# Designed miniproteins, single chains, continued (4): the designs that were tried, part 90

Each design is a single chain, and the fold is of that chain. pLDDT is the mean over its residues in the fold that is shown.

## One batch from the design tools (miniprotein)

Design m15319
Fold by ESMFold2-Fast:
Structure m15319 (fold): chain A 60 residues (1-60)
Amino acid sequence: MEFEELLQQLKEKGLENEAKEIETALKNRDKVKLSKALERVLFQDPELAEKLSVLISKIQ
């Protein structure tokens, strides 16, 4: 629920590629790809990156 809303916020901010990479990394359990995608979000929007990191930790 909240995770989908945060992904939508990423897309609205022009971070569609990062949103897709996060979804793919979670599906494939690719911690390296997930880490890199979150780092790019952190560079552009630190608040959104923090919210995503908290929700991702709850999904796993």
Scores: mean pLDDT 77

Design m15320
Fold by ESMFold2-Fast:
Structure m15320 (fold): chain A 70 residues (1-70)
Amino acid sequence: SAAAAEAAKHLAEARKHIAEAEKALEEGDFEKAREHLAKAQEAIDKALELDPEGADELRREAEPIGTKVS
């Protein structure tokens, strides 16, 4: 469905921002790391809102990503 495709796109955006946050932390740029983490969290929230049927799968995939930056 279109909603599932949009949810997957937002999850991919979340993964990208988490990777950027990890890179910023390694570089010592804590402000940039927090900014990317915030964007990742927004993308995850949007993904979950768009796909009620796939919510559990998206949460399962997103949780390890969130845990790594917690």
Scores: mean pLDDT 70

Design m15321
Fold by ESMFold2-Fast:
Structure m15321 (fold): chain A 65 residues (1-65)
Amino acid sequence: GAAAYAEARAVQARLQGAIAAIKAATGQEPELTGEVVGDQVRLRVRGGDIAAEGVVPLAAALALG
């Protein structure tokens, strides 16, 4: 539904912000990992001392992709 899609968009924006922050702080490309767990996708990004994680429904991830 619209709420799940809005939450997935918010997670995407947060992870993109973390990627930009890692690049600004470290000067290096972040490590991005994705894993399907049941009906959800767990996304993680890390670099240096900065890390961020988000979980989105698989259906919302497929709709965004």
Scores: mean pLDDT 76

Design m15322
Fold by ESMFold2-Fast:
Structure m15322 (fold): chain A 46 residues (1-46)
Amino acid sequence: LEELAKKLVQEKKEKGKLTDTQRYIELVLSPEDREEVYKLAEELEK
């Protein structure tokens, strides 16, 4: 989950819009894991 959060932050910086990693998170991960990844990404963006 932490690795996915890091990848999401990196791709967001590069593209500035919805990323392939975010799409993967929404489609594949459980709701609980999705929330955890987004929390980690938010912490990394600080």
Scores: mean pLDDT 72

Design m15323
Fold by ESMFold2-Fast:
Structure m15323 (fold): chain A 65 residues (1-65)
Amino acid sequence: NAADIAAYQAQADAEVTAESNKAELYRKGSKAATPEQAKVFEKLASEEEARRDQILADAQARVNA
């Protein structure tokens, strides 16, 4: 059903945007932090970026199925 695929894509897009914004916030936070806190923020940003990439991959697989 095209409507179900469109709804799934819209939700995936929203989740990708949320993870991207969160990663950017962590990247910005690292610049104002101590070196120890900066490492934590960089790790958190990378984890959010990995989640974003996984959501994109899952969305692509859903469309191709």
Scores: mean pLDDT 78

Design m15324
Fold by ESMFold2-Fast:
Structure m15324 (fold): chain A 75 residues (1-75)
Amino acid sequence: SPQQDIWSQYDRNVNDLMDQVQRDPSTRDQAVSQIQQQTTQMISDPRLSDSQKDVVRRRGDRVIQQINTLSQQQS
């Protein structure tokens, strides 16, 4: 379904960005910005239900938190 395709692409993009940060921590700020942008696009998509949008927002927040904890310089 279109909803499943959107979700699958979001998951792949977020996981790719996480992998990039793990390999090169200097990409952290760029990865965070891209995750925020993609999460905002998802929660603005009228094809998603309000409950699906809430799940996307929480996932985006969790991934950003995980990326930030990978950087010891932010602590």
Scores: mean pLDDT 78

Design m15325
Fold by ESMFold2-Fast:
Structure m15325 (fold): chain A 88 residues (1-88)
Amino acid sequence: QEELDIEVALALIVLTVSIKDAERQGKTELAEKLRELRDRVVAAHEAGDYDAMIEALNEAAKLAEKSGDFGTARALKQIAERVAELVA
């Protein structure tokens, strides 16, 4: 649980930083979609639905990659992979 909680915390930090960066750059639609995905990660974690959480993290990574934020995309993919390993 502790390791999983750490991965969730890291995901929320990465997503929050990305949202703030998108807002600062005037990328309003990107910021809104990332907030929706962050909310889905939180809801999935609260429900213990880690398949849904992994899906949301991968969707956020793909969205970040399409927007040119390759650092965020990589971080979110790595978090999704570690979550998948922890719940296997």
Scores: mean pLDDT 88

Design m15326
Fold by ESMFold2-Fast:
Order: sequence, then C-alpha cells, then structure tokens
Structure m15326 (fold): chain A 56 residues (1-56)
Amino acid sequence: MTTEQQQVANKAARYAQEGDMEKAEELIEEALEAGVLDEAQAERVREAAKTIAAVS
C-alpha cells in the first residue's frame, strides 16, 4: 500500500471510530474516483471501517 492509500485508510478508520460512517464512505468513494484506491482496496478499507464502527 502506498503512503497515500494508507492515509485514506487511517482517516476512514478514524471517522468510523467517531461514529461518522457517512464521512468514512464518502472519503473512500472520493479516493476510488481519484484512482488512489482500486475497487478491491476500497472494499477492504470499507470492511475495516464497518468492523471498527461495529465494535466502537
């Protein structure tokens, strides 16, 4: 994973921890549209964010 991809993943996880899944999903979608994440990477980040939100 590139530094940029890892920054997106970390920021999405932080939004999920704060209970803001809408912002997490929005960030992931923007990164996918910008080509920072591919579809498989975006899905992995989304699943991680959902897991964090479920246990927070």
Scores: mean pLDDT 80

Design m15327
Fold by ESMFold2-Fast:
Structure m15327 (fold): chain A 69 residues (1-69)
Amino acid sequence: MSASERAHALLVEASQQIAAIREAAARGDWETAERLAAELREWLDSQRPTVPGTVAFLERELDELLASL
């Protein structure tokens, strides 16, 4: 898989995870929202050696989401 294909796959997966975090928060399930956010951070960190720019972008998006909750 090319770096571009991997970056796109990460964006799609992260978008789905962010939507799940937002949904949990919207229903008041803060425990699930915090757990999902922690899991997403760990997964993104594991992808950093391959696509560091995409990871940095997604970490910023996650930080902005959590700051808005």
Scores: mean pLDDT 81

Design m15328
Fold by ESMFold2-Fast:
Structure m15328 (fold): chain A 68 residues (1-68)
Amino acid sequence: SSSREQHKLNIIKSAKEYVDAATKGDEEKAKKSLEELKKELSKLATPEQVEQAVKDLEIEGEELLKKT
């Protein structure tokens, strides 16, 4: 469905924005992108799956942010 496809595209976009922001040390943008990613993932996955995926990304992102 178009709705499901839109959420998939939004997930990809938010994930890219999160990685870019974290790599640049932009904590504010990284946090905003991660929140958008959580929101879009919750439309396609269980709460447990969303929590696991986001937690993994947060660990990697926090490591990148600390390097700046």
Scores: mean pLDDT 75

Design m15329
Fold by ESMFold2-Fast:
Structure m15329 (fold): chain A 55 residues (1-55)
Amino acid sequence: DPALAAAGAAAARALNAGPVSKEAWDAAVEGARALEAGDLAAATAHYQRVVALSA
C-alpha cells in the first residue's frame, strides 16, 4: 500500500529527527499494532498522526 509506505516512512523520519511527545510515540505504537492486526487504513492514519504531532 503506497499510502501506508509513505506514512510509515514519514513517521520514522519524524521519530528520528529529535525528541518526540508521548502522544507521537503512542500513535506510533498504535500504528504498529494496527499493522500487526492487518488494519492498513488504521495503521496509515496512526502514522500520519505521528507526523502531525512531530511537526
Scores: mean pLDDT 80

Design m15330
Fold by ESMFold2-Fast:
Structure m15330 (fold): chain A 118 residues (1-118)
Amino acid sequence: MEEQRKRLDFVEERVRYVMEENKASPELKKLADEAVEIGRQAIEAGLPDVFDVALKVLGAIELAASGNREEAKKALQKTIEDAQRLMKEYEARGDEKGVELAKRILEVAQKLLDYIDS
């Protein structure tokens, strides 16, 4: 848990720095804030798979902020597939918290993909 928290803090700091340097939109900043919060909740709930997906979304935000839109889209497509699979797996076993967080990170990833395609 402590190691995952340190990793999230490190990734958040790097993503915020890249967003600031590239004068990222308020919309992109909100998506980053949502992904960080989902990552924190995933750590607290003991959901490492959701945590990994949240980190991948943050990586895609970093790529999008720096203008690497094609790389961000490719990373997001795979991340959306991972999030959809996790949501279905948690639904199948009745893990309400897993469904909630997987669905929330999927929504963030979909909004980010729409933002990049705009």
Scores: mean pLDDT 88

Design m15331
Fold by ESMFold2-Fast:
Structure m15331 (fold): chain A 55 residues (1-55)
Amino acid sequence: SKEEYKEKLIKEVEEIMKDKPESVREAVIRTVEQLIDQGLYDEAERIVESLKKLS
């Protein structure tokens, strides 16, 4: 479901950004949630992949 997908992606962001300031982590999570809510799944996944490459 969309909610299960959202939870999975948010958990990935939280793990990748666990050492980042909470305000920055929350802003990224908010952006990912908004993209998923708008049906922009590819854009949400692109953000997560970019975070993985920078870690």
Scores: mean pLDDT 83

Design m15332
Fold by ESMFold2-Fast:
Order: structure tokens, then C-alpha cells, then sequence
Structure m15332 (fold): chain A 56 residues (1-56)
């Protein structure tokens, strides 16, 4: 296919969640920085998921 749609406008929350999971896996999750990115999330379900990542 020569047509490529980039779903970047709606993927910010997914990118943040992926970054938080990666930081958790590496053992370098910064709680204060994570709180800042959670506040940047606009989807309440994404915020809840991010908090679960922090609590684990």
C-alpha cells in the first residue's frame, strides 16, 4: 500500500504508557517524572493504567 496513515495525534497516551512500562522493566522508573507525564494524559483510562504501572 502506498497510503500510510500515521496515528500519532491519538497515540500520545499509548506512547507514554509504553515508555512507563519500559522504565519499569529497566528498574529506572522516576516517580516524580512519571507523575508529570500522567498529568499530561488526557484519557482517564490511560491515567489509571499509568498509575497501575507505578504501583507495581
Amino acid sequence: SVEIEVPDAGSWDEQVLAALRKAKELGILDKEGAEAVIRSLTDPEAQEEARRILEE
Scores: mean pLDDT 70

Design m15334
Fold by ESMFold2-Fast:
Structure m15334 (fold): chain A 62 residues (1-62)
Amino acid sequence: AKKVAVAKKDYNGTSHWELSIKKGDTLLILEELDERLYVVQSLSTGEKGLVLAEYLEVVGEL
């Protein structure tokens, strides 16, 4: 099963590989690259990108 996370705060991506997120967004964790960087997919938009792990709270699994 893949982990589901909720964004803890807003972040505007500064690079084309980063995902912009809003507090309360639900995200699927696709891959944990290291302790600080995750590849995620927005469950609302379907967009994929990199997000800092500190912006995310894991809330369950799909």
Scores: mean pLDDT 82

Design m15335
Fold by ESMFold2-Fast:
Structure m15335 (fold): chain A 61 residues (1-61)
Amino acid sequence: GAEERKEELQRELEELEKALQRAEEALARATDPTVIRVGQAELARLRERIEELRRELESLE
């Protein structure tokens, strides 16, 4: 039901937020242009996914 989905979304959000933090730290240490470009794309994707899941979670209130 909605409750199980809500718990699943909250857990996934927590995991994504941790992944985002790790990716930000990795990008901060990167000096290679290719690694930086790939890292920036990954950060953008993670942020987009987090926002999408937050909206879904909010809709389930």
Scores: mean pLDDT 84

Design m15336
Fold by ESMFold2-Fast:
Structure m15336 (fold): chain A 61 residues (1-61)
Amino acid sequence: DELRKKAEKLIEELAEALKKGDFKKAKEIGEELQKLLEQLNDPELAKEAQKKFLEALDEML
């Protein structure tokens, strides 16, 4: 549960960093998030992360 909460927070932080153009922070958050998603083995959370990432990219384009 704690790891899941951390992953959900990282998903939001990743989206925010991307929207602000902070690519260094986004890369660091993305790497940590990917590690947590692998540990949790939660496909729904992984899909949520992908959706948030694509939405953030759309706002930048």
Scores: mean pLDDT 75

Design m15337
Fold by ESMFold2-Fast:
Structure m15337 (fold): chain A 68 residues (1-68)
Amino acid sequence: GSMAEQLLKKAALALLEGDVETAKRYLREAGKLAGSMELVEKAIEALEKGDVEAALQYISELGKKIGE
């Protein structure tokens, strides 16, 4: 997998641990490397609203796009 895929996995693990700030940091780096900042911005907005399920959905969509 790419470095972007590794950063997305780290973001998801940080969310499972409840570390939202670390997750946001990894998401920004992954989106920058993948050229997909729109999905990252939507995931971060969901996290800021406390909607972890919506954030995980956007992370899943970004991961699918990176894995293609």
Scores: mean pLDDT 82

Design m15338
Fold by ESMFold2-Fast:
Structure m15338 (fold): chain A 82 residues (1-82)
Amino acid sequence: TEALRKKAEEYLKLAIRYLKQGDYEKAIEYAGKAAEYALKAGDLRLAARAYDVRAEALKKLGKEEEAKKAREEAERLLREAL
């Protein structure tokens, strides 16, 4: 769905912006929204990118186990997209 894909892209851009600014909590929140909308749109590569951003933000907050799970989900989605 075009509208869902666009929304996922907008949330992903916002997540990356917050990640660069050091607002890791907001980066996690918006990366989660990006992944949700990307999955609803059937865009597995976009969802994988969102999980990768989420994993980086989680790692910055010291949430190593959650970061690992987010990375594993990103890898799974990338393999499924190919």
Scores: mean pLDDT 89

Design m15339
Fold by ESMFold2-Fast:
Structure m15339 (fold): chain A 56 residues (1-56)
Amino acid sequence: SEEEKQKIIEELRKEREERFEEMVRGFQEALGFDEELARKLVEMIYDTELWVAENM
């Protein structure tokens, strides 16, 4: 439902705010990428999650 979509979107946005820097560090350590590449990867992942939630 639209109400459930909105709750998912809000939770994803909150999670992004709280976990972004932790995820960037995690990907740098796991993948061996530099900070710029890790940030772009994390941003792309969150952007994709939001797009999926908005189009469910």
Scores: mean pLDDT 80

Design m15340
Fold by ESMFold2-Fast:
Structure m15340 (fold): chain A 84 residues (1-84)
Amino acid sequence: MVELLEKAAILYQQKKYAEAAKELEKVNKIKPDAYIYAQLAVAYFKAGKLDEALEYAEKALELDPDSAIARAVLERIRAALAAA
């Protein structure tokens, strides 16, 4: 689990956002939580996968309505969808 999170962080730093999201999905299958959903939303948003980003941002807010990261990325996703 720690190794998957470290790999996701390295891929994210390399701007390989889709690959980072893949590693985060493996973590999410082991132990889903609001933080992992929020990080998935950010990674998919940066990868340009707006539909996946929206789904994970909404799931993060269902588990933690006070998640600043999930709220911030959700607003950015909505703005991007409205502009497309």
Scores: mean pLDDT 82

Design m15341
Fold by ESMFold2-Fast:
Structure m15341 (fold): chain A 58 residues (1-58)
Amino acid sequence: DRDKIIHAVIKGANALLDGASLEEAVEIARKTAEELGLDEKGIEEAVRNTERVARSLA
């Protein structure tokens, strides 16, 4: 479910743009991925991609 992973990452990235901390953005991405019904691997992928986006914005 690549589209669900992308959606979770976008939610985390939007939180960063709204002034959330990196930790808050990662938590938002994780919760969004869980709510979308992603498995453990999908949740991990969403978190990793959110961290990579955050690093590119720093």
Scores: mean pLDDT 81

Design m15342
Fold by ESMFold2-Fast:
Structure m15342 (fold): chain A 71 residues (1-71)
Amino acid sequence: SAAFELVALHLDELDTDGDGTISAAELRRVFRALGVDLSDAEVDAIVARFDLDGDGRIEYRAVLAARSGTA
């Protein structure tokens, strides 16, 4: 979808080191910039699912892969 394509572009810009991770706050800001307002509960659910290291960093590539139904 167009929204996921725009998210991918913004997340790539935020991930300047290319390590595939972003903060929960950065994820929320990207979605808000695209007109998608994530609640605190939705952000927490994403962090709980994709923060594999417990460091508050989200594997955003895994989030993007989920759109294909094969993540």
Scores: mean pLDDT 66

Design m15343
Fold by ESMFold2-Fast:
Structure m15343 (fold): chain A 92 residues (1-92)
Amino acid sequence: SSEVEKAAKELQKALESQGFEVKVSVEGNTVNITITSKDVTKLTGLVLQLIGLSLDGYDIEVKIEGDTINVTIKAKTEEELLDMIKRLIETF
C-alpha cells in the first residue's frame, strides 16, 4: 500500500541518518530491509534492538551475513505493519 511504502521510506531515512546503508522493499503485509555497515558496534546494537522487538511479540526475523543484516517484518494487517514500522522508527 501507499501508506506502508511511505512508512518504509521513513524507516529507511531514519536508519540512513544513523550511518547505515539501507535498502527497503514492500510485498503485501511484509517489509524486507537490507542494512549494511562496516561499524560492527552499530550493527550489534541494531540487532539487539530488533531482538528486543521480536521478544515483545513483533514478527521480526533477522538474518546476519557478515557486514549485512536482512530484516523481515511480517504482519497480518496493514494497520499492524504500520504500527510495527512506527515502533521500529521510534527505537532508533
Scores: mean pLDDT 82

Design m15344
Fold by ESMFold2-Fast:
Structure m15344 (fold): chain A 66 residues (1-66)
Amino acid sequence: ERERLIENLAEAVRQALLDHGASEKFAEEVAEKTREKLRELADQGGSREQLNLAAVKIVNEAIKKL
């Protein structure tokens, strides 16, 4: 299910940011941004692999800002 995958990826991003010392607020904001970006990509016909890669890119860029 598309929504389950998006939620799982967003939660993984949130948890990774918390593990790297991000605040709850920042982790939640990035997780929500991840949901929005992944929904947009899925609506454009993005594959499961593309959704996974996008989530990885988002979390890595967010960690660099910490």
Scores: mean pLDDT 85

Design m15345
Fold by ESMFold2-Fast:
Structure m15345 (fold): chain A 72 residues (1-72)
Amino acid sequence: SVKEAVEKLAAEAEARARAAVAAGDYEAAVAALDEALRRIEAEYGDTEFGQLAARGVADARELARALLEKAK
Protein backbone atom coordinates (compact mmCIF):
# COMPACT_ATOMS: atom_id res chain seq x y z
CA SER A 1 0.00 0.00 0.00
CA VAL A 2 1.00 3.66 -0.33
CA LYS A 3 1.07 3.94 3.48
CA GLU A 4 3.48 1.00 3.82
CA ALA A 5 5.73 2.23 0.98
CA VAL A 6 5.93 5.76 2.45
CA GLU A 7 6.48 4.49 6.02
CA LYS A 8 9.30 2.20 4.81
CA LEU A 9 10.98 5.02 2.86
CA ALA A 10 10.78 7.39 5.86
CA ALA A 11 11.96 4.72 8.34
CA GLU A 12 14.97 3.78 6.17
CA ALA A 13 15.96 7.44 5.79
CA GLU A 14 15.57 8.07 9.54
CA ALA A 15 17.70 4.98 10.30
CA ARG A 16 20.45 6.21 7.95
CA ALA A 17 20.29 9.70 9.47
CA ARG A 18 20.41 8.27 13.02
CA ALA A 19 23.51 6.22 12.15
CA ALA A 20 25.17 9.29 10.60
CA VAL A 21 24.41 11.41 13.70
CA ALA A 22 25.85 8.65 15.93
CA ALA A 23 29.03 8.81 13.81
CA GLY A 24 29.16 12.63 14.11
CA ASP A 25 28.48 13.01 10.36
CA TYR A 26 25.72 15.62 10.46
CA GLU A 27 26.20 16.50 6.76
CA ALA A 28 25.41 12.87 5.82
CA ALA A 29 22.37 12.91 8.12
CA VAL A 30 21.01 16.07 6.42
CA ALA A 31 21.74 14.61 2.96
CA ALA A 32 19.88 11.36 3.73
CA LEU A 33 16.82 13.25 4.99
CA ASP A 34 16.91 15.71 2.05
CA GLU A 35 16.96 12.77 -0.41
CA ALA A 36 14.04 11.06 1.37
CA LEU A 37 11.99 14.28 1.50
CA ARG A 38 12.58 14.89 -2.23
CA ARG A 39 11.47 11.32 -3.08
CA ILE A 40 8.39 11.41 -0.82
CA GLU A 41 7.28 14.76 -2.28
CA ALA A 42 7.92 13.62 -5.88
CA GLU A 43 6.33 10.14 -5.62
CA TYR A 44 3.71 10.53 -2.84
CA GLY A 45 3.24 14.30 -2.37
CA ASP A 46 -0.37 14.13 -3.56
CA THR A 47 -1.30 11.56 -0.86
CA GLU A 48 -2.21 12.14 2.80
CA PHE A 49 0.35 9.52 3.89
CA GLY A 50 3.06 11.18 1.80
CA GLN A 51 2.24 14.59 3.29
CA LEU A 52 2.38 13.22 6.87
CA ALA A 53 5.69 11.42 6.20
CA ALA A 54 7.17 14.51 4.52
CA ARG A 55 6.38 16.58 7.64
CA GLY A 56 8.09 14.02 9.88
CA VAL A 57 11.17 13.82 7.67
CA ALA A 58 11.31 17.63 7.38
CA ASP A 59 11.22 17.92 11.19
CA ALA A 60 14.07 15.39 11.49
CA ARG A 61 16.02 17.34 8.84
CA GLU A 62 15.67 20.59 10.82
CA LEU A 63 17.05 18.84 13.92
CA ALA A 64 19.98 17.46 11.88
CA ARG A 65 20.64 20.93 10.41
CA ALA A 66 20.66 22.44 13.92
CA LEU A 67 23.25 19.84 14.99
CA LEU A 68 25.34 20.59 11.88
CA GLU A 69 25.21 24.35 12.60
CA LYS A 70 26.35 23.79 16.22
CA ALA A 71 29.25 21.62 14.96
CA LYS A 72 30.60 24.53 12.89
Scores: mean pLDDT 83

Design m15346
Fold by ESMFold2-Fast:
Structure m15346 (fold): chain A 99 residues (1-99)
Amino acid sequence: MEEKLEEAKKVVEELKARADEAAATFRALGAQHPEARRWASEAVTISEGAALTAQRVLDTYKKEGNYEKGLKDVERIKAAFEQAVALLTAQIEAVIAAA
């Protein structure tokens, strides 16, 4: 039980660190490449939203005591976030290459 809470906390902390890094990277890309600014701005919003959502899910399951579901939900949020970042990165690279 507590091991799953520690795992969920670790996933949330890793997601927050990754989201902060991604948001900073996408802000820099949007500033350097105005042609890609729309997608870069979207990526920043998704990054910030993912971190907040994961924390809220973790806080909810701490209160409810359903740590197994909480762990699965935060892992799913992290996976969806990483997929969205990969897709937006590819889109930004394509826009820059076409400019």
Scores: mean pLDDT 82

Design m15347
Fold by ESMFold2-Fast:
Order: C-alpha cells, then structure tokens, then sequence
Structure m15347 (fold): chain A 74 residues (1-74)
C-alpha cells in the first residue's frame, strides 16, 4: 500500500481503538490488537475482518468498513 493509504488505515484503526478505550470495550480493544498482529504478518484479509468487528462493537461500522476496504484494495 502507498504511504498515504497506510496513514489513513492507521488513523481509522486509532479512531476505533479510541472509542473502544472510551467505552471500556475490552473485546473491541482486543480485536484492534489482533488486527495489528494480522497486518504485521501480511494477512490483510484477517486485519480487515478484525477491524470490521471492532468497529461494529463500538458503533463505528462505517469507519471499520472504510479501513477494511483500504486494506483489501492495497
């Protein structure tokens, strides 16, 4: 992925993580952590799945969907 695409994905993931921390949603926090691990392993499909699930749990489904689309198009 381009540097700009990576920065956008990071920004969207941080927004989901911030909401998960504010809501004390431990499951969503764990899912963002799993997404980071999958991304570092080059498993963009798994990273996308985890961010979609985390986003849904914290009421940010569209944010999670945008991050997933960027991961899968990269």
Amino acid sequence: PSSETVARIIGLALRILGEALEKNNEEAQKLVGEAIKAYNAGDYEKAAEYLLKAGKLVGLEEVGREAAELLLES
Scores: mean pLDDT 85

Design m15348
Fold by ESMFold2-Fast:
Structure m15348 (fold): chain A 64 residues (1-64)
Amino acid sequence: MNEDVKKNVEEAIKKAPELSVEELKLLVKALRDGYELVKDVDPESAEALEKAIKELEKEIKKKE
């Protein structure tokens, strides 16, 4: 897995409880864009991004 992807995923998950629903939705979009770039070339980074997206979507549902 790419170290920058790992760091960004960990930071996103840590910050998620402090973010608004709108900020979480923007972050999910950014992570989905990252997933599309790496899904065919780095499966470990793609899996990490997919898991992070699911955690952020869970946080959105908790706040909505």
Scores: mean pLDDT 79

Design m15349
Fold by ESMFold2-Fast:
Structure m15349 (fold): chain A 113 residues (1-113)
Amino acid sequence: DYVDRGEELFKQGKLEEAIAYYQKALEIDPNNALAWANLGKVLAEQGKYEEALEYYKKALEIEPNGSYALANLGKLLAKQGKYEEAKEYYEKALEINPDFKEARENLEELKKK
């Protein structure tokens, strides 16, 4: 699976190669919400916040209840200092997936600010 291969490359810090694999996944299925969300995550890691935001929004257009995309959008907003908006997105992600550890931990850190 191209998404799984992209995720392994991302874990290795091979961001450009990860992007290429997520793009291959989208060439096969343009409605792959997870591929859009993962592409956004890699772009956010590269500091390309505007592109990351566009791809997270694309993922949420396809899958509005995508807890992964919602949590990553929250993380992006927190990196931009938009803490109130970030909290709203983490809360939405946790409403959908209460067991989402990363979203819960990130939300608790924002509550301290």
Scores: mean pLDDT 85

Design m15350
Fold by ESMFold2-Fast:
Structure m15350 (fold): chain A 105 residues (1-105)
Amino acid sequence: KEEALRLIEEAIRLLESMPDIAMIGTAIELRRLKEELEKTSDKEKIIELIERAIELLREAKAHLEAARDFYIEKGLATEEEIEEALRRLEELIRRLEELKEELES
């Protein structure tokens, strides 16, 4: 549970660092999910909230990949910044998936 809260907080900070309304929207949804996760000790609910966090992060990653050229053209981010953000999102998704699998075992 504590590791899931930490990973979700890292994801929120990453998304809030991006100059995009869709990223900010996903960060708001993750904050609500984090609050629910803090209030529950039910293993099934924890797994469900982690699954939802993974889905939100996958959606954010897909949006960033689709909007890549727009960010670069508008000077909102460099290629290197987008590549790093995508790498960090993928790492957070992977660690949340690993944590979910451990909880299901």
Scores: mean pLDDT 81

Design m15351
Fold by ESMFold2-Fast:
Structure m15351 (fold): chain A 57 residues (1-57)
Amino acid sequence: GAAAEAAARARAAAEAGSGPGAGYFLQDGHGTPELAARAAASRDPAEAARLGEEGAR
């Protein structure tokens, strides 16, 4: 389903060195620089997605 596709895409992008873990960035009113830095530093799409959800709440 869509979730599995998104996960596969995120994994592929992260392994290519430009994934959500590496390229995650703050949106206006989204979260803190700390949260974005953690997402970028993790390089893990699952962790980046988790941090993104936390910042988006």
Scores: mean pLDDT 52

Design m15352
Fold by ESMFold2-Fast:
Structure m15352 (fold): chain A 82 residues (1-82)
Amino acid sequence: MKELRQEAARYLTAGAILEAAGDFYYEQGKIDEAIKDYRLASEMYERAAELYEQAGDTDGAEWARSKAEEVRNKAEQLEKEK
């Protein structure tokens, strides 16, 4: 299960980087780029959640799903501003 948790952590990190990129684009007024990166971040967090669940890490899976929901909500909110 070490490999599965390490893969989950990699997807979590990728999600965090994409979320930060989305935040950066939003601050620059680049709404379409922000939406794109938030959507990609959500996909990365969702993949991390799946891997944590497969590893038996329920807390990790719940955390990653919460992050996926947060960035998905950010993307949806920005779409309403277009």
Scores: mean pLDDT 86

Design m15353
Fold by ESMFold2-Fast:
Structure m15353 (fold): chain A 76 residues (1-76)
Amino acid sequence: SEEVKELNEKAEELIKEAVELLKKGEYEEAIKKAEEAIKLAREALKLDPENLESQLLEGIARIVLGLALLLKKKEE
Protein backbone atom coordinates (compact mmCIF):
# COMPACT_ATOMS: atom_id res chain seq x y z
CA SER A 1 0.00 0.00 0.00
CA GLU A 2 0.99 3.65 -0.38
CA GLU A 3 0.85 4.08 3.42
CA VAL A 4 3.36 1.22 3.93
CA LYS A 5 5.64 2.77 1.29
CA GLU A 6 5.49 6.21 2.98
CA LEU A 7 6.20 4.69 6.43
CA ASN A 8 9.16 2.73 5.00
CA GLU A 9 10.56 5.84 3.26
CA LYS A 10 10.28 7.89 6.48
CA ALA A 11 11.89 5.09 8.55
CA GLU A 12 14.79 4.94 6.06
CA GLU A 13 15.30 8.73 6.29
CA LEU A 14 15.33 8.53 10.11
CA ILE A 15 17.91 5.71 9.99
CA LYS A 16 20.12 7.86 7.71
CA GLU A 17 19.75 10.81 10.13
CA ALA A 18 20.61 8.56 13.10
CA VAL A 19 23.78 7.32 11.33
CA GLU A 20 24.88 10.91 10.58
CA LEU A 21 24.28 11.84 14.24
CA LEU A 22 26.40 8.83 15.32
CA LYS A 23 29.24 10.10 13.10
CA LYS A 24 29.02 13.46 14.92
CA GLY A 25 28.99 11.89 18.41
CA GLU A 26 25.38 13.09 19.00
CA TYR A 27 24.33 9.79 20.59
CA GLU A 28 21.20 10.98 22.44
CA GLU A 29 19.75 12.44 19.20
CA ALA A 30 20.79 9.28 17.29
CA ILE A 31 18.90 7.17 19.88
CA LYS A 32 15.74 9.28 19.41
CA LYS A 33 15.88 9.02 15.59
CA ALA A 34 16.52 5.26 15.70
CA GLU A 35 13.60 4.73 18.13
CA GLU A 36 11.30 6.77 15.84
CA ALA A 37 12.46 4.67 12.85
CA ILE A 38 11.61 1.45 14.77
CA LYS A 39 8.12 2.83 15.57
CA LEU A 40 7.42 3.67 11.90
CA ALA A 41 8.74 0.32 10.61
CA ARG A 42 6.55 -1.47 13.18
CA GLU A 43 3.53 0.63 12.12
CA ALA A 44 4.17 -0.50 8.52
CA LEU A 45 4.33 -4.12 9.76
CA LYS A 46 0.92 -3.73 11.45
CA LEU A 47 -0.46 -2.89 7.98
CA ASP A 48 1.56 -5.57 6.13
CA PRO A 49 3.22 -8.10 8.52
CA GLU A 50 5.14 -9.85 5.70
CA ASN A 51 6.60 -6.70 4.10
CA LEU A 52 10.29 -7.56 3.72
CA GLU A 53 11.43 -3.91 3.42
CA SER A 54 9.64 -3.00 6.69
CA GLN A 55 11.21 -6.03 8.43
CA LEU A 56 14.70 -5.06 7.20
CA LEU A 57 14.22 -1.41 8.22
CA GLU A 58 13.14 -2.44 11.75
CA GLY A 59 16.23 -4.67 11.98
CA ILE A 60 18.60 -1.95 10.75
CA ALA A 61 17.04 0.64 13.08
CA ARG A 62 17.47 -1.72 16.06
CA ILE A 63 21.16 -2.25 15.18
CA VAL A 64 21.66 1.55 14.94
CA LEU A 65 19.87 2.01 18.29
CA GLY A 66 22.10 -0.65 19.92
CA LEU A 67 25.24 1.00 18.58
CA ALA A 68 24.10 4.46 19.76
CA LEU A 69 23.35 3.14 23.26
CA LEU A 70 26.74 1.37 23.44
CA LEU A 71 28.65 4.50 22.34
CA LYS A 72 26.69 6.75 24.73
CA LYS A 73 27.61 4.48 27.69
CA LYS A 74 31.32 4.72 26.79
CA GLU A 75 31.13 8.54 27.13
CA GLU A 76 29.34 8.40 30.54
Scores: mean pLDDT 90

Design m15354
Fold by ESMFold2-Fast:
Structure m15354 (fold): chain A 56 residues (1-56)
Amino acid sequence: MLEELRAELLATAARDPEAAGERLSRAIREAAASGDEALLEAVGAIAVEVGRAIEA
């Protein structure tokens, strides 16, 4: 799940940064709503990586 999300977001960021940001925001909201701190931390790490890809 997380690896698939990461791959999808990185691919989307390369061609459509706005869509990547929207998908990432949804993933963060879902993780926060789940109450799973480890999941939220993992999604946060993916957010940093996706942000760097958009800036590159």
Scores: mean pLDDT 79

Design m15355
Fold by ESMFold2-Fast:
Structure m15355 (fold): chain A 70 residues (1-70)
Amino acid sequence: MTPEEKIKELLKELEELAKKLPDDLKNLVLKQIDTAKKVASTASEEELEDLAKQLEEELEKVKKMLEQLQ
């Protein structure tokens, strides 16, 4: 999987999980997604790898929040 494909999949997962959050947290995550999309559109391959790692960490945080809200 290329870094670009990985970022696309991570952003898609993050957006789907964000829809399950309370509105306040959902809006914060959606703003982070928009920022990440803008960064990804101009990033080098190395910067995309770093962004993918950051998005993986954010995804795990959102998953833990949802687990606590169940």
Scores: mean pLDDT 80

Design m15356
Fold by ESMFold2-Fast:
Structure m15356 (fold): chain A 73 residues (1-73)
Amino acid sequence: QIEGDIYEALADIYEALGNIDKKRGNYDSAIESYKKAIELYEEARQRGLISPEVADARIAELKKKIDELEKEK
């Protein structure tokens, strides 16, 4: 499942970038990074490269992070 591992790694990188931007108060940039991570998990899930359960859990966590930042605007 090397392709799935690559999608997960890329999604983790975007989540990390979003976390950095959030810590700096750059909420719009953080939201965009989290959205990119969600897109990567959704693509991996749709292509069958990752467990649906894992993808859905990660997507839900990222959506919560976006919701919290949207409330800060």
Scores: mean pLDDT 83

